Designed miniproteins, single chains, continued (4). Designs and how they scored, part 29

Each design is a single chain, and the fold is of that chain. pLDDT is the mean over its residues in the fold that is shown.

## One batch from the design tools (miniprotein)

Design m12981
Fold by ESMFold2-Fast:
Structure m12981 (fold): chain A 100 residues (1-100)
Amino acid sequence: MSLEELGERALSVLIGAGAELQSAGTPAARAASRQLNELAQELLDLRRAGKLTREKILEVLRRALAILDEYLAQETDPAARAAVERSRALIEELIEEVER
């Protein structure tokens, strides 16, 4: 996978996870969505500055997993949890694909 493809896929999974969190609609989900939007903005800023690397993308994806893990530890709504667990799995899959 090229650096450009990886960056686009990382942005896509972060934006998708943020959208699922907004759809969940709980206060914890909205807070996590804002944090994921900040990570997406960080990747966009790095790309614009010509400073995007595989290592920085992996760092952002791992930070996204930590945000989702913290959210899942405090969320009690089963439907909200299920949607976010799906998004978390996609981020984890992307990390594994990049580290191969």
Scores: mean pLDDT 85

Design m12982
Fold by ESMFold2-Fast:
Structure m12982 (fold): chain A 108 residues (1-108)
Amino acid sequence: SKVLEEALKAIREGDAETFRRNVRELLLAGDVEAVQEVVLEAAKKAGHPAPELLAELFRELLLGLREAGLSPQQILDLLEGKLEPDPKVQKVLEEFEKKAKELLEKLA
């Protein structure tokens, strides 16, 4: 998609504002696969030790939030701090943070 192509270009150029805007549009579209791809490329550019595993964790987060009953708009609002997480949503966020920290610790 054009939004995905613009997000990938923003990563290459270091344009954080354009990257944020295009990631927002992909999240709103519910395009989990495209979000996973941009997380992968951003992690690679940042020199992350396990970019593919980090991208998979973000995919699991988005799918977990969807299973918790959130629409794409509600997921975007949650990630932007505009939606207060209920206990079920909070558990999904805590599990993601735990797995992400464990991944970084095992690779350090």
Scores: mean pLDDT 82

Design m12983
Fold by ESMFold2-Fast:
Structure m12983 (fold): chain A 63 residues (1-63)
Amino acid sequence: MMAKQNEELALKEVARVKLGAPDTDEAREKAYASLTEEEKEKLRETIRRMVEGGRQGARELAE
């Protein structure tokens, strides 16, 4: 099982949502491709923090 696949999918999804794009694979790929290396690194950091806090537990912390 590869955590990298989940991270990459999450990066594409977050990028799409930030750009307000529809939830299609095409929109995810387009949004992700438009990111700079610096932006990708910031998103990876955000995802790592969410994973550290526990996906389900993050709901409580978001309050």
Scores: mean pLDDT 67

Design m12984
Fold by ESMFold2-Fast:
Structure m12984 (fold): chain A 60 residues (1-60)
Amino acid sequence: SPLEERLREVEDQRDRELSFLDKQIAAETDPARKAKLEQAKADTQALYDREIQGLREQLS
């Protein structure tokens, strides 16, 4: 279904974005910049969790 395809697309986008941030966090040596990247990851995760939950509820 279009909603199932959208859910997979959003989950794939989330995984790519979080993987990219994880690599940036692992490479960062400055504690202040690392903390900002960790916050960006947490914010990104929260935004995707809300979108994915909304799509899952539409599929229920």
Scores: mean pLDDT 89

Design m12985
Fold by ESMFold2-Fast:
Structure m12985 (fold): chain A 75 residues (1-75)
Amino acid sequence: LTDKVLEMRRNMLLLVANSEDTKLSKELREKLIKLYKELQKLPEEEAQKRIDEVVKEEKSLRSKEELLNEAKSLE
């Protein structure tokens, strides 16, 4: 359970940091939707909404370098 929560956080940080990379952002978003379904039992539509809210919040608070450094620390 804890490992999947860390994976969700890491993938979220990578998605925010790489939002301009269309292919990578799509792959990360698909992984996050799956994790939200498994961990929080959210339907896909709600998972997408939560992802969009977190991406918007994190982009306003952190630089790309800070996001990538935190993601690496969770490996």
Scores: mean pLDDT 78

Design m12986
Fold by ESMFold2-Fast:
Structure m12986 (fold): chain A 90 residues (1-90)
Amino acid sequence: SSMERQVQEEVERAIREFVELASEDGATPERLRAFVFARVEEFIAQGRYDAAEEFAQAVVRLGELGRAPPLVEIGREALELVRRAKAEAE
């Protein structure tokens, strides 16, 4: 559907923005964490739990592929936040 297409496009955009940020010479774990959590909380605030989960999972996968344990940890913590928020949703 049009709505599912738009959600997928926004997730892909968030992943691209994350990769760009992570590729900067000045990228710190703190800055990357702040970016990931801001995007996840934004998706949650919009009721888009599947989008938040997909983005957080992508962060974990990128951390695993790049052999970057801090990114894996950020993504896992973000996934836990999404799972809690989804469980609390009516």
Scores: mean pLDDT 84

Design m12987
Fold by ESMFold2-Fast:
Structure m12987 (fold): chain A 88 residues (1-88)
Amino acid sequence: MVDEELLAEARRLLAEGRRLQEEGAPLEEVLRVAKEAVVLGLKALGVPEEVIELAARALEAAAAGDWETAERLEKEAIEKAKPVIEKL
């Protein structure tokens, strides 16, 4: 089950994030758009909301330079996603 409209919107946001980066927008704004694109993409693929939330928080921590928190949250998201990926 893939929500094709959400997937198309996620791709559009990724293109918008790239354009903002090329125009010299603040990294915080570029990351915000990229995070939204990732969240919509994962949601379109039917990934559980709790995994999406952890992935979004990991991206926010990485952007803030908190690599230890980002790594921890990423690892937690991957572990929670493994059962879902196996069922696909």
Scores: mean pLDDT 74

Design m12988
Fold by ESMFold2-Fast:
Structure m12988 (fold): chain A 61 residues (1-61)
Amino acid sequence: SMKERVYEELSKRFDVPEEELRRVVEEAVRVAEGIGKVLKLDEELTIKVAIMLAEADIRYR
């Protein structure tokens, strides 16, 4: 699933507790899916947006 792909990418780069990382990923994917629907992005671009949003959340929260 898109959530698992985003989770795997972020878990390789950040040492965040699993429960917290899964919450961040779930929110990022939800927002990215909304953006992708409006902008008509494909799944690969939507995943990239989700990764960028999750990374920003982790770095700047």
Scores: mean pLDDT 86

Design m12989
Fold by ESMFold2-Fast:
Structure m12989 (fold): chain A 74 residues (1-74)
Amino acid sequence: MISKEIWKKIYEAAEKLLKEGWNNPEVREKAIDELVETMKKELGIPDEQIEEVRRLAAGYLTLAISILEAEKKE
């Protein structure tokens, strides 16, 4: 289960991505890397599971971006 603190960091990263260009792969990869480090630290995830965490981080960022874009269309 993702804590409110981790979700807040995901939301902040998504806002930054939308402003800086989430369509740019380099910008997306940097945001994913930052979120992975945050999740690893907060959840105590071992290095063997880092690829799974990276996939989850990418998924959560994509979801947060979709929510932010939907809010702008309202």
Scores: mean pLDDT 73

Design m12990
Fold by ESMFold2-Fast:
Structure m12990 (fold): chain A 68 residues (1-68)
Amino acid sequence: MVLFKPEELKEKVLKEIKETNEALGYDSSLSDEERKKLTIEKLKELMKNSEPEEQKIGEKLIEFIEKV
């Protein structure tokens, strides 16, 4: 089994962000950077009402999204 290279992982994350934003009704003409920003803001809103363990997972996910 081949470990994902950073470039392949980045592409998959950006694709999932795009598909998620389109499913949420966001404008499909948005850039990858704008999609990341909207996804991060949505995650922050979800984290406000989450348990501490879920908030920690959300913070790690935000860091991961920002790195790609």
Scores: mean pLDDT 69

Design m12991
Fold by ESMFold2-Fast:
Structure m12991 (fold): chain A 61 residues (1-61)
Amino acid sequence: MSLDEELDRLAEAYKARDLRARIEVLERLFNEYGLSFTELARLLIEKHGFSIEEALRGVPL
């Protein structure tokens, strides 16, 4: 599965408000792809048009 496919799944899970799916995709992005929180936020902003606030809400605190 590509990074772009995982980002698409994260965006869909965020729009669907599916917390479980969001966590599962985030675990793969951090553990398998080695992304940082900053890199993930940047990619969501650039590829999916997320605002800074929306990108930060995509990451569970």
Scores: mean pLDDT 71

Design m12992
Fold by ESMFold2-Fast:
Structure m12992 (fold): chain A 65 residues (1-65)
Amino acid sequence: SRAEAAGRGAALLAGASEEEARAAGKVMQTADNAEEAAKGVRDAAPSLSEEQAEAAGRLAYSLGQ
């Protein structure tokens, strides 16, 4: 889906591993808003800093609409 692709792509650009990026993609399919997306990416990609994960989640949510 568009949301899954956006989540995976944003996480990879932020420096997440492929496995973390796949998890971030799945999170985007269930996120109802940008804040939920940001928190979900943080949980999916623990190797990213809090700021990187939140930025990736918000970007992915915008692109996945």
Scores: mean pLDDT 82

Design m12993
Fold by ESMFold2-Fast:
Structure m12993 (fold): chain A 80 residues (1-80)
Amino acid sequence: SLIEAVKAKDWARAAALLRFLGTGPGVPPEFSAALRAAADAIEAKDWAAAAEHLRTAGQHAPNPNTRALLLEAADILASL
């Protein structure tokens, strides 16, 4: 899962999971864009930018479970 990847500091997996989460039926374009920006920030090791983009993605999330997941990931990254 995304949280497991972030806690393990497996940044390549975390970025890949965020890019994948931005695909699929019913995904808003703003959600996909924010997740790609978060993945790019993670790959750049810019934790503050990654957390900010994940919070933006959470605002556009298609369901509450996805929103909660992204906000938890943002809080972990912001603490680095």
Scores: mean pLDDT 85

Design m12994
Fold by ESMFold2-Fast:
Order: structure tokens, then C-alpha cells, then sequence
Structure m12994 (fold): chain A 82 residues (1-82)
């Protein structure tokens, strides 16, 4: 199980940017628990906007919980960036 949300909150901005490609890959994971944890970790990132397209793709995920989390965070992130 990934404790990404808690670890990301304590990371520097440089360390958070190093996680972006791994989080993008994790959001596309076949394991819905990994994908959900990755989406939650992105919500804690100041650079989460860089994964906006990945979150849009996650809203189409076969797992309803993953899809719902991606939709909720995507909506909040897009509202902030307007």
C-alpha cells in the first residue's frame, strides 16, 4: 500500500517534481488502489496542474472509485486555474 499523500506533503518542491512521472504512471496502474493513492498524492502537490491531462484520462477509468476521485480533483484543479 502506498502512503504517497503523507510523504508528498513533507517533500520539497524539487522532490515533488521528481515524483511527477511516477505519479503519472501510477494513475494509469491496473491496480485501482495504486491509482487512487496516486490521485490523492497529486491533490497534495503544488505542481499537480502538470498532470491535468492524466487526471482527465483517469476519469474514464474502469474502476468507479478511481474515476470519481479523478473527476473530483480535476474539477477543483480546473476551477483554481481559471
Amino acid sequence: MLDLVRSVFSLSEAQQRELLPELERAIHSKDPEVAKEAIRAVSALSSGIELLETLREATKDKDEDVSLLALLYLGVLEAIQR
Scores: mean pLDDT 71

Design m12995
Fold by ESMFold2-Fast:
Structure m12995 (fold): chain A 69 residues (1-69)
Amino acid sequence: DTGTVTCLGKTYTLTNDSLGADNAAKCAAKAGAVGSLKNGKIAVAGPDGSGKVGTAAEAGEAIRALGAS
């Protein structure tokens, strides 16, 4: 499963590994959130500590919903 997110003038590919988690973290940080890898899945946590662990596509959607543009 793969997702994508666009931030910092570049489109990043999201995969369920350390590279995908690092890419998610770069874009999540732009929106004041944290991206990490948990149990082999990308996890996105908002500023209030709310978070989602799911598919790479869901991680991209979560980052977009937080305003990572």
Scores: mean pLDDT 73

Design m12996
Fold by ESMFold2-Fast:
Structure m12996 (fold): chain A 80 residues (1-80)
Amino acid sequence: MAEEIAERVFEIAGVEEEVTSRQLYEALLKAGVPRELALEVVGRAMAVAGRGRVTKEELAEAIRQLPEEERERIYEALKK
């Protein structure tokens, strides 16, 4: 789940190695993730990376740290 979410987000953002906080936020919104949840994902991903950019692995780790219900909501949005 988390790895699939990270892969899809990077595909939507059009990048291979890393995404900026802005690119991550925009990709999540384009995927249909609610604004409040997208902001939480961005904040957690930046905390995991310790910088303004994240790799797929760092994004997957941030997604794994989310409550199960929030992970399910993101996964459902990205299935489309």
Scores: mean pLDDT 83

Design m12997
Fold by ESMFold2-Fast:
Structure m12997 (fold): chain A 78 residues (1-78)
Amino acid sequence: MIITDETQQQIDKLIAELVERGLLTPEQVAALTDEEKRELYKRIVEAAKEAADNPDASGIGPRLREIVEELRRRIEKR
């Protein structure tokens, strides 16, 4: 099935949104490998899905920030 191109577009769109929201800089994005971008996308999607299952528990905001900050720290340390 032709899902690869759509998946790549979803990853690129998410990364662009994180940059627009100030969670990542363009320089940090340039330091990411394709595998790192894909794993970031998967982790955020799963975290959002679990947060939606428990609407009375504010899990997504802190979890999302922690995921992005961990990736950012790894890039900045390089």
Scores: mean pLDDT 69

Design m12998
Fold by ESMFold2-Fast:
Structure m12998 (fold): chain A 75 residues (1-75)
Amino acid sequence: PKVVLRPVGISPEEAAALVREALRAAGFTDAEVRVEGDEVVVLVPGADPAEVARVIGELLAANPGLRLVSFGAAP
């Protein structure tokens, strides 16, 4: 899956660090997290989209400074 997030009130680098920590804690060690301008782009190849959506949903609930821009089931 591919996820695009936009941080509001925190830096894209801080947002990327939060995303990396959340995915690592959930067992997604092969996740690619990139800062592209003011957005954070997340690629989790071969992962279950539903499980990635759960982790991202929990992260968004805990961090109101993160906005979901898009979620694609295919990377």
Scores: mean pLDDT 79

Design m12999
Fold by ESMFold2-Fast:
Structure m12999 (fold): chain A 82 residues (1-82)
Amino acid sequence: LTSEQQEVLREARELIERGLRLMEEGVRRKDEELFEEGRRLVEEALEAIERIRPVAPAELHEPLAELVEEARRRLEEFERRF
């Protein structure tokens, strides 16, 4: 990975964590706007990761796939609770 690609992955991980936290808070407060904002951040981060996956070194393919799968599972869980 280039330094630029590493930065994009770091930002994507931060967006996933922030997005999931906003979705959890939205569920707790029954705040639709907060929930949708969180979902948008997670989806944006997942799109960034999917754009990098095809050009990432082989050793990162499985870790990135696990990150995407975990984020999607958590997103689906929060969607069911809302």
Scores: mean pLDDT 79

Design m13000
Fold by ESMFold2-Fast:
Structure m13000 (fold): chain A 82 residues (1-82)
Amino acid sequence: MEEELKKERDERRVKFYRKLAEMDAQGKSPEEMIAELQKEIELSDLEVEYIRLSYEFRKNPSPEIAKKIAEVQKKIDEEMKK
């Protein structure tokens, strides 16, 4: 049960990042990315923030935005451990 739940979370996370990469390659906005992902998975506030920060980093790459992305990724990883 615990191992199956972890597998489901890992698969969901892979799907999340894969879909983001596909949509980014298509030039979609953060709002479009959120809407598409919401059709298939329930997004957390952290995942929504990650989408917006990743888009902002692409438009305006800065160490500060990169740091915020890393912090959000760490928080998502911590949620997976629960």
Scores: mean pLDDT 75

Design m13001
Fold by ESMFold2-Fast:
Structure m13001 (fold): chain A 62 residues (1-62)
Amino acid sequence: TSAEKGGQGAIELAKKGDLSGAGAVVAATARDLGRPDLAREAADSRRSEEQLIALAKEVAAL
């Protein structure tokens, strides 16, 4: 699904150290799936790698 693709893509970006890219992918995917709450959390530039991976997994489960 697009949710699984977005979530997995974000996880790979976060593991590569691209936290900004990971957050952007999670935010875009969450918005497209009707979860603006998750998009706002992912757009927070203070998110750690672990927090972004957790959000990406939550989005992938949608």
Scores: mean pLDDT 81

Design m13002
Fold by ESMFold2-Fast:
Structure m13002 (fold): chain A 71 residues (1-71)
Amino acid sequence: DAASAGAAVYEAGSLGGPEAKTHGQRAYDAGKRGDPEAVAEHGRESYEKATGPQGQAAGRLAYDAAVAAAK
């Protein structure tokens, strides 16, 4: 669901540095509102801003799952 996808994006963003975490927080908030399209958009921004290989890999995986949840 949107809330689970948003929470996953937030956790991944926390590994990618402060900008990725900020976008992850927005995905979490969108998920709580039941807005799966906003979760996917903020998830994309979070992984694009992620730094380091761990943060980048986690961000991409969470974004792909958020896109799937929005369908």
Scores: mean pLDDT 84

Design m13003
Fold by ESMFold2-Fast:
Structure m13003 (fold): chain A 71 residues (1-71)
Amino acid sequence: SELAERAEAFLKEKTEEALKKLEEAKKEGKIAYVTARFSPSGDEIELIIREFDSEEEAKKAQEEEAERFAA
């Protein structure tokens, strides 16, 4: 659909900006991941940066999120 095509173009630009933020977090010794989700109105895709203090916490959060999404 036209909406999906526009969202993909927007996401490509947003991805570069998010990567710069992730690089800064990594320099500070944090574990950071990016997840994509629709805006509240569903018109756009938002990139959310999640930061964790431990590898176990990050893994747990990722696995639980993936399981919920698959269900």
Scores: mean pLDDT 68

Design m13004
Fold by ESMFold2-Fast:
Structure m13004 (fold): chain A 78 residues (1-78)
Amino acid sequence: MEEIIERAKKAAELIKEDPEKGAKEFAAALGEAMRNPETLKEVYEIAKKQYEEDPVAKPVYEEAEKIYKNYQEGLKVQ
């Protein structure tokens, strides 16, 4: 799990230097994070922070938000 979070952090930093490669690496980490709700939440928070610092991260934040909201919606249905 720590590896997925570290990969997400590295991908977020990469977005500042190479937005396309960073976004691709972040999406891969986000997909792996979906297997664990705590990891998914932490990866989503990384995307949110990155978008607040640099608008080039908006597509990555939107994808992370969509995945995280879909996960939470799944928890709401009974």
Scores: mean pLDDT 74

Design m13005
Fold by ESMFold2-Fast:
Structure m13005 (fold): chain A 83 residues (1-83)
Amino acid sequence: VDLEALAAKATPEQVELVREVAKELGFKIDELVARVLAATITGSEETRRVDIKSVLLLFYNLTGTKEITLETFLPFWQFVSRV
C-alpha cells in the first residue's frame, strides 16, 4: 500500500479529528500516520471518532506504546488491513 498516496486523499478536517482524538487519549502520532488514518476511516464525524478511538486503543493493546511512528504503525496496519 502506498501510504503517501493514501495520505494525500485526507482532508484537513479529517486529519484534525484524528489529531484531536489521539491527543484526548494521550497518543503521540506521526503526521503521515494521522493522514493515513483520516483517509481510511470514513463515515459521519461521530462514526469516525469512534473508529479512530478503537484503532488507537487496539494499537496500544497490541504494541504497549502510545507513540505512533511509521515504524511501529506499518506492521500494525498490515495486520489489521488483512482482517
Scores: mean pLDDT 79

Design m13006
Fold by ESMFold2-Fast:
Structure m13006 (fold): chain A 76 residues (1-76)
Amino acid sequence: MDEGRELFGKGLIYYEREDYEKAIELLEKSISMTPEESEVHWEALRYLSKAYEKLNDFDKAKEYLKKFQEVGEKVA
């Protein structure tokens, strides 16, 4: 859990620096290491959608947005 949260934090730093490819790498590692029902996993899916949108990968952005919405239903 802590390692997944740390990777999420690092992913956000790269996202803010506009290094979207590195942000995606770290955020994908974060979701692989966190439970689906966790807030960290849910927020990582949201940022993955945004990062892919910034890279003009709209198919991946939509895929992660859908997963974000589905996980949000389980967390609520």
Scores: mean pLDDT 81

Design m13007
Fold by ESMFold2-Fast:
Structure m13007 (fold): chain A 78 residues (1-78)
Amino acid sequence: MEEKIKRFNEVLEEMKKISEETAKKLADMQAETDARVAQLSDPAEREAVRKQGQAEMDKLVKETREKIKKLYEEFLKE
């Protein structure tokens, strides 16, 4: 029982680390998108860059969600 609790805490720490790393990457991606948009004068090109940046961020969120789900499912199989 104590080993199960210790393992659960290890899984929670790993999930927290993954979430924090994703949050940092999302912040960097948003800053890069904003910097690219700032260099553009055409509203249509600005919108296209924002949509591309949002799609890339959405993909990262989905990948992070699946990674966390796998960690939790692997823990439940123990």
Scores: mean pLDDT 84

Design m13008
Fold by ESMFold2-Fast:
Structure m13008 (fold): chain A 82 residues (1-82)
Amino acid sequence: VEAPQDLADLLAEAVRAYEAGDYERALELATEALRRAIAELGEDHVIAVAALELLARAYRALGDTERAEELERRVRELREKA
């Protein structure tokens, strides 16, 4: 299924925030991208998986190891389905 351009742009903005070291901003944008991707495209869509992975990395960078590990397990499960 084709992803909306605005959703792809939102994920790209989240990635740029993460690369800039703005982990709180990356978390905010990745959370919104994940929420929309799941609602519009489904949890197994590549954008949803990418948003989930970025969210896990942002939580780990912020020191929330428990939440990062939970998200990393979810990413692994979704990738195993593909």
Scores: mean pLDDT 81

Design m13009
Fold by ESMFold2-Fast:
Structure m13009 (fold): chain A 107 residues (1-107)
Amino acid sequence: SMAEAVVREVDRLAAELAARLAAADSPDAVYEAIGAFMARLAELRDRAEAAGLEVEMEFEFTGRLTRTPAGVVTLEFTLRGRVRVTDRATGAVAETEWELSARATEP
């Protein structure tokens, strides 16, 4: 269904985010990766809604930022997301959930 196609694209975007977070070497790289992911989700939502789908998105971000006296900054975080897509014409529902965590340190 179109709803299932949208959640598959969400899963693909979440996997791309996971790869970018694994490669992130600074808190700024983490924030950039999350920002890009959220922008792509917003574009996907707009296209899906234009096609007659209802899209619900929920996000929870928890983070801890620490700085040592030597100036080393570490960001530790967890991002949880849930996307539910309903096809208004058929009533078909598809949904996905993900949890990503990462740690990035800048000397």
Scores: mean pLDDT 86

Design m13010
Fold by ESMFold2-Fast:
Structure m13010 (fold): chain A 88 residues (1-88)
Amino acid sequence: SETKTITLDVKAGTSASKTFTIPANTKVTVSVSGDAKGTVSVYVNGKKVGTLKIGESLTFYSGEKDSVVTLKASADEDGTFTVTVTLE
């Protein structure tokens, strides 16, 4: 297994995003922590698979090819999301 930690600093009225790749045939768990008040939307190959608040998690499986994951964060006030991505 591999764990990635991604920090998303959000300014009120804007969005922050990070894009990364995951290998094929992988179980992916995305968990959100931090101090921001808002959401992190999870996109896989450009398609939205979920929206998470702090304390929430989402599990999905990548397909038969490597996938591109985009995290898009927005918040009501300036703050930070810490997103933990676990690959199994």
Scores: mean pLDDT 86

Design m13011
Fold by ESMFold2-Fast:
Structure m13011 (fold): chain A 77 residues (1-77)
Amino acid sequence: AEVEALRRALLAAAQASADGKTPEEVYNTAVKALEDAGVLDSPLGKAARDALQKYAEKNDVRGGLIALGDLVAEAEP
């Protein structure tokens, strides 16, 4: 459930980026997807939020998406 929520957040953020959304809108899309899935307060959700915040401070959309992808890969069976 948490991994699926992270993957959904990553896909939503990647789509927002492809649609030409700003870095802030891309990150907000990922955070909202995690909130909507109810996983933002989980350990994995907190790690995802912290990664997104770190890369948002740098305006690095690609770095943020890569960090989310790494979390998904590490958590997959």
Scores: mean pLDDT 77

Design m13012
Fold by ESMFold2-Fast:
Structure m13012 (fold): chain A 74 residues (1-74)
Amino acid sequence: VEEELQRIEDEMLRRVIEAMNAGDYAGAIATVEEARERMLALLRRAGAPEEEMQRVEQAYDAAIAAIRAAAEKA
């Protein structure tokens, strides 16, 4: 499970950087949202503690908020 979670994060990060560099803020947000959904689905199936799920949700929500703020200023 942890290896799958790390792979999702690494792939998301690369795609977000590429999209941001291209000025594709909508694509960057969509990438983060997809990764968030996949991460939470895996954690639910694995029976992860609520605290772990909250931590993941908070991290991804913060990332999406940061991209949205950057998009508004672009």
Scores: mean pLDDT 79

Design m13013
Fold by ESMFold2-Fast:
Structure m13013 (fold): chain A 84 residues (1-84)
Amino acid sequence: MVSEETQKKLIEEFEKNYKDTEVAKLALELAKSFNLSEKNAKLVAYALVKVHLEGADLKELSKKLPEESSNALAHLLPQFEKAL
């Protein structure tokens, strides 16, 4: 269960550090295909990029996301890795 403050910081990191990269664009397109809100799609895209580029732990990232985003992340990560 994650505060809106924490979610906002994750989205700001995504937009500041990754948003204009091809990796982030692909992650966001995949997240949007999962019928998520724009906020939740950005959170999933952030997590996909963090796992791929920095080797971040999937379970630890899932704890920082809303349930919808966490569920989408688990389904989209294999698709994201194959699309790269």
Scores: mean pLDDT 77

Design m13014
Fold by ESMFold2-Fast:
Structure m13014 (fold): chain A 71 residues (1-71)
Amino acid sequence: MEEIDREVAIAFAEIALALAKMDNITPEQLKEIESIVEKAIEAARQGNVDEALKLIHEALKKSDEAEKANA
C-alpha cells in the first residue's frame, strides 16, 4: 500500500503550516526550502522514512532561518 508513514505525514503537515504562516519570504529562500521538501517526498516514496523525516526537519530549520533573515 502506498500509504505514507504517520510520522512523515505529520512532518509534512508541520512544514506546510510553517510555510503558510510565513509572510514576505523571498523566492530564493522558498526555493531552497521547496528543494529540501522535494527530496523528502522522494525519500518517502522510496520507503526511506528516516531520511524523509530528517529532510523535513532540515526544511523546518531552513524555514526558521528564513523568517529570522526577513525580520
Scores: mean pLDDT 73

Design m13015
Fold by ESMFold2-Fast:
Structure m13015 (fold): chain A 83 residues (1-83)
Amino acid sequence: MKAEKIAKEAIEEGEKKAKEAQELVIKDIDKGGQYGQKKFEELAKKLKEELGPEDQSIRDQAIQEITGLFVKAMKEAVEQRKK
């Protein structure tokens, strides 16, 4: 229950940060990419520090979900830059 709440809050923060990174990449691909990478690494580090080996499955699922959010946001931003 506590682990699921931590994971949910991290995913929600990840959605927000992925959207911010997407908007930055549309304007400046290098700066937006650096921002997105930094925010992803900060969220992954937080999850690894707050969720121990006993919550590994919840932690790994949350990291995978956040990874998908950032990957999708970056792909959509790059496609918008083409037009």
Scores: mean pLDDT 82

Design m13016
Fold by ESMFold2-Fast:
Structure m13016 (fold): chain A 87 residues (1-87)
Amino acid sequence: SKLDEVERLMKELYLHALERNDEETVKLIQEIGKKLQEELSKAKTDEEKLEIALRYAKELLRKVKEIRPDLSEFVDELLERLEEIEE
């Protein structure tokens, strides 16, 4: 599903942060992920869940880019892939 694709993309970001020993980005992913899971638990349709997941994924990527400007190209690539999932 499109939701699974968003989850895989976010997992890729998480694994990349772990490989870099980037504890600050890992913590940010975990904090936003917790809020996402809370919002998803209230959603009743797959369409609603996808909209919520996309919104949180975009916010996470924006914040990562702000704290890690050196990862701008990587984050922009993930944002482009996220836009393709929205179609």
Scores: mean pLDDT 85

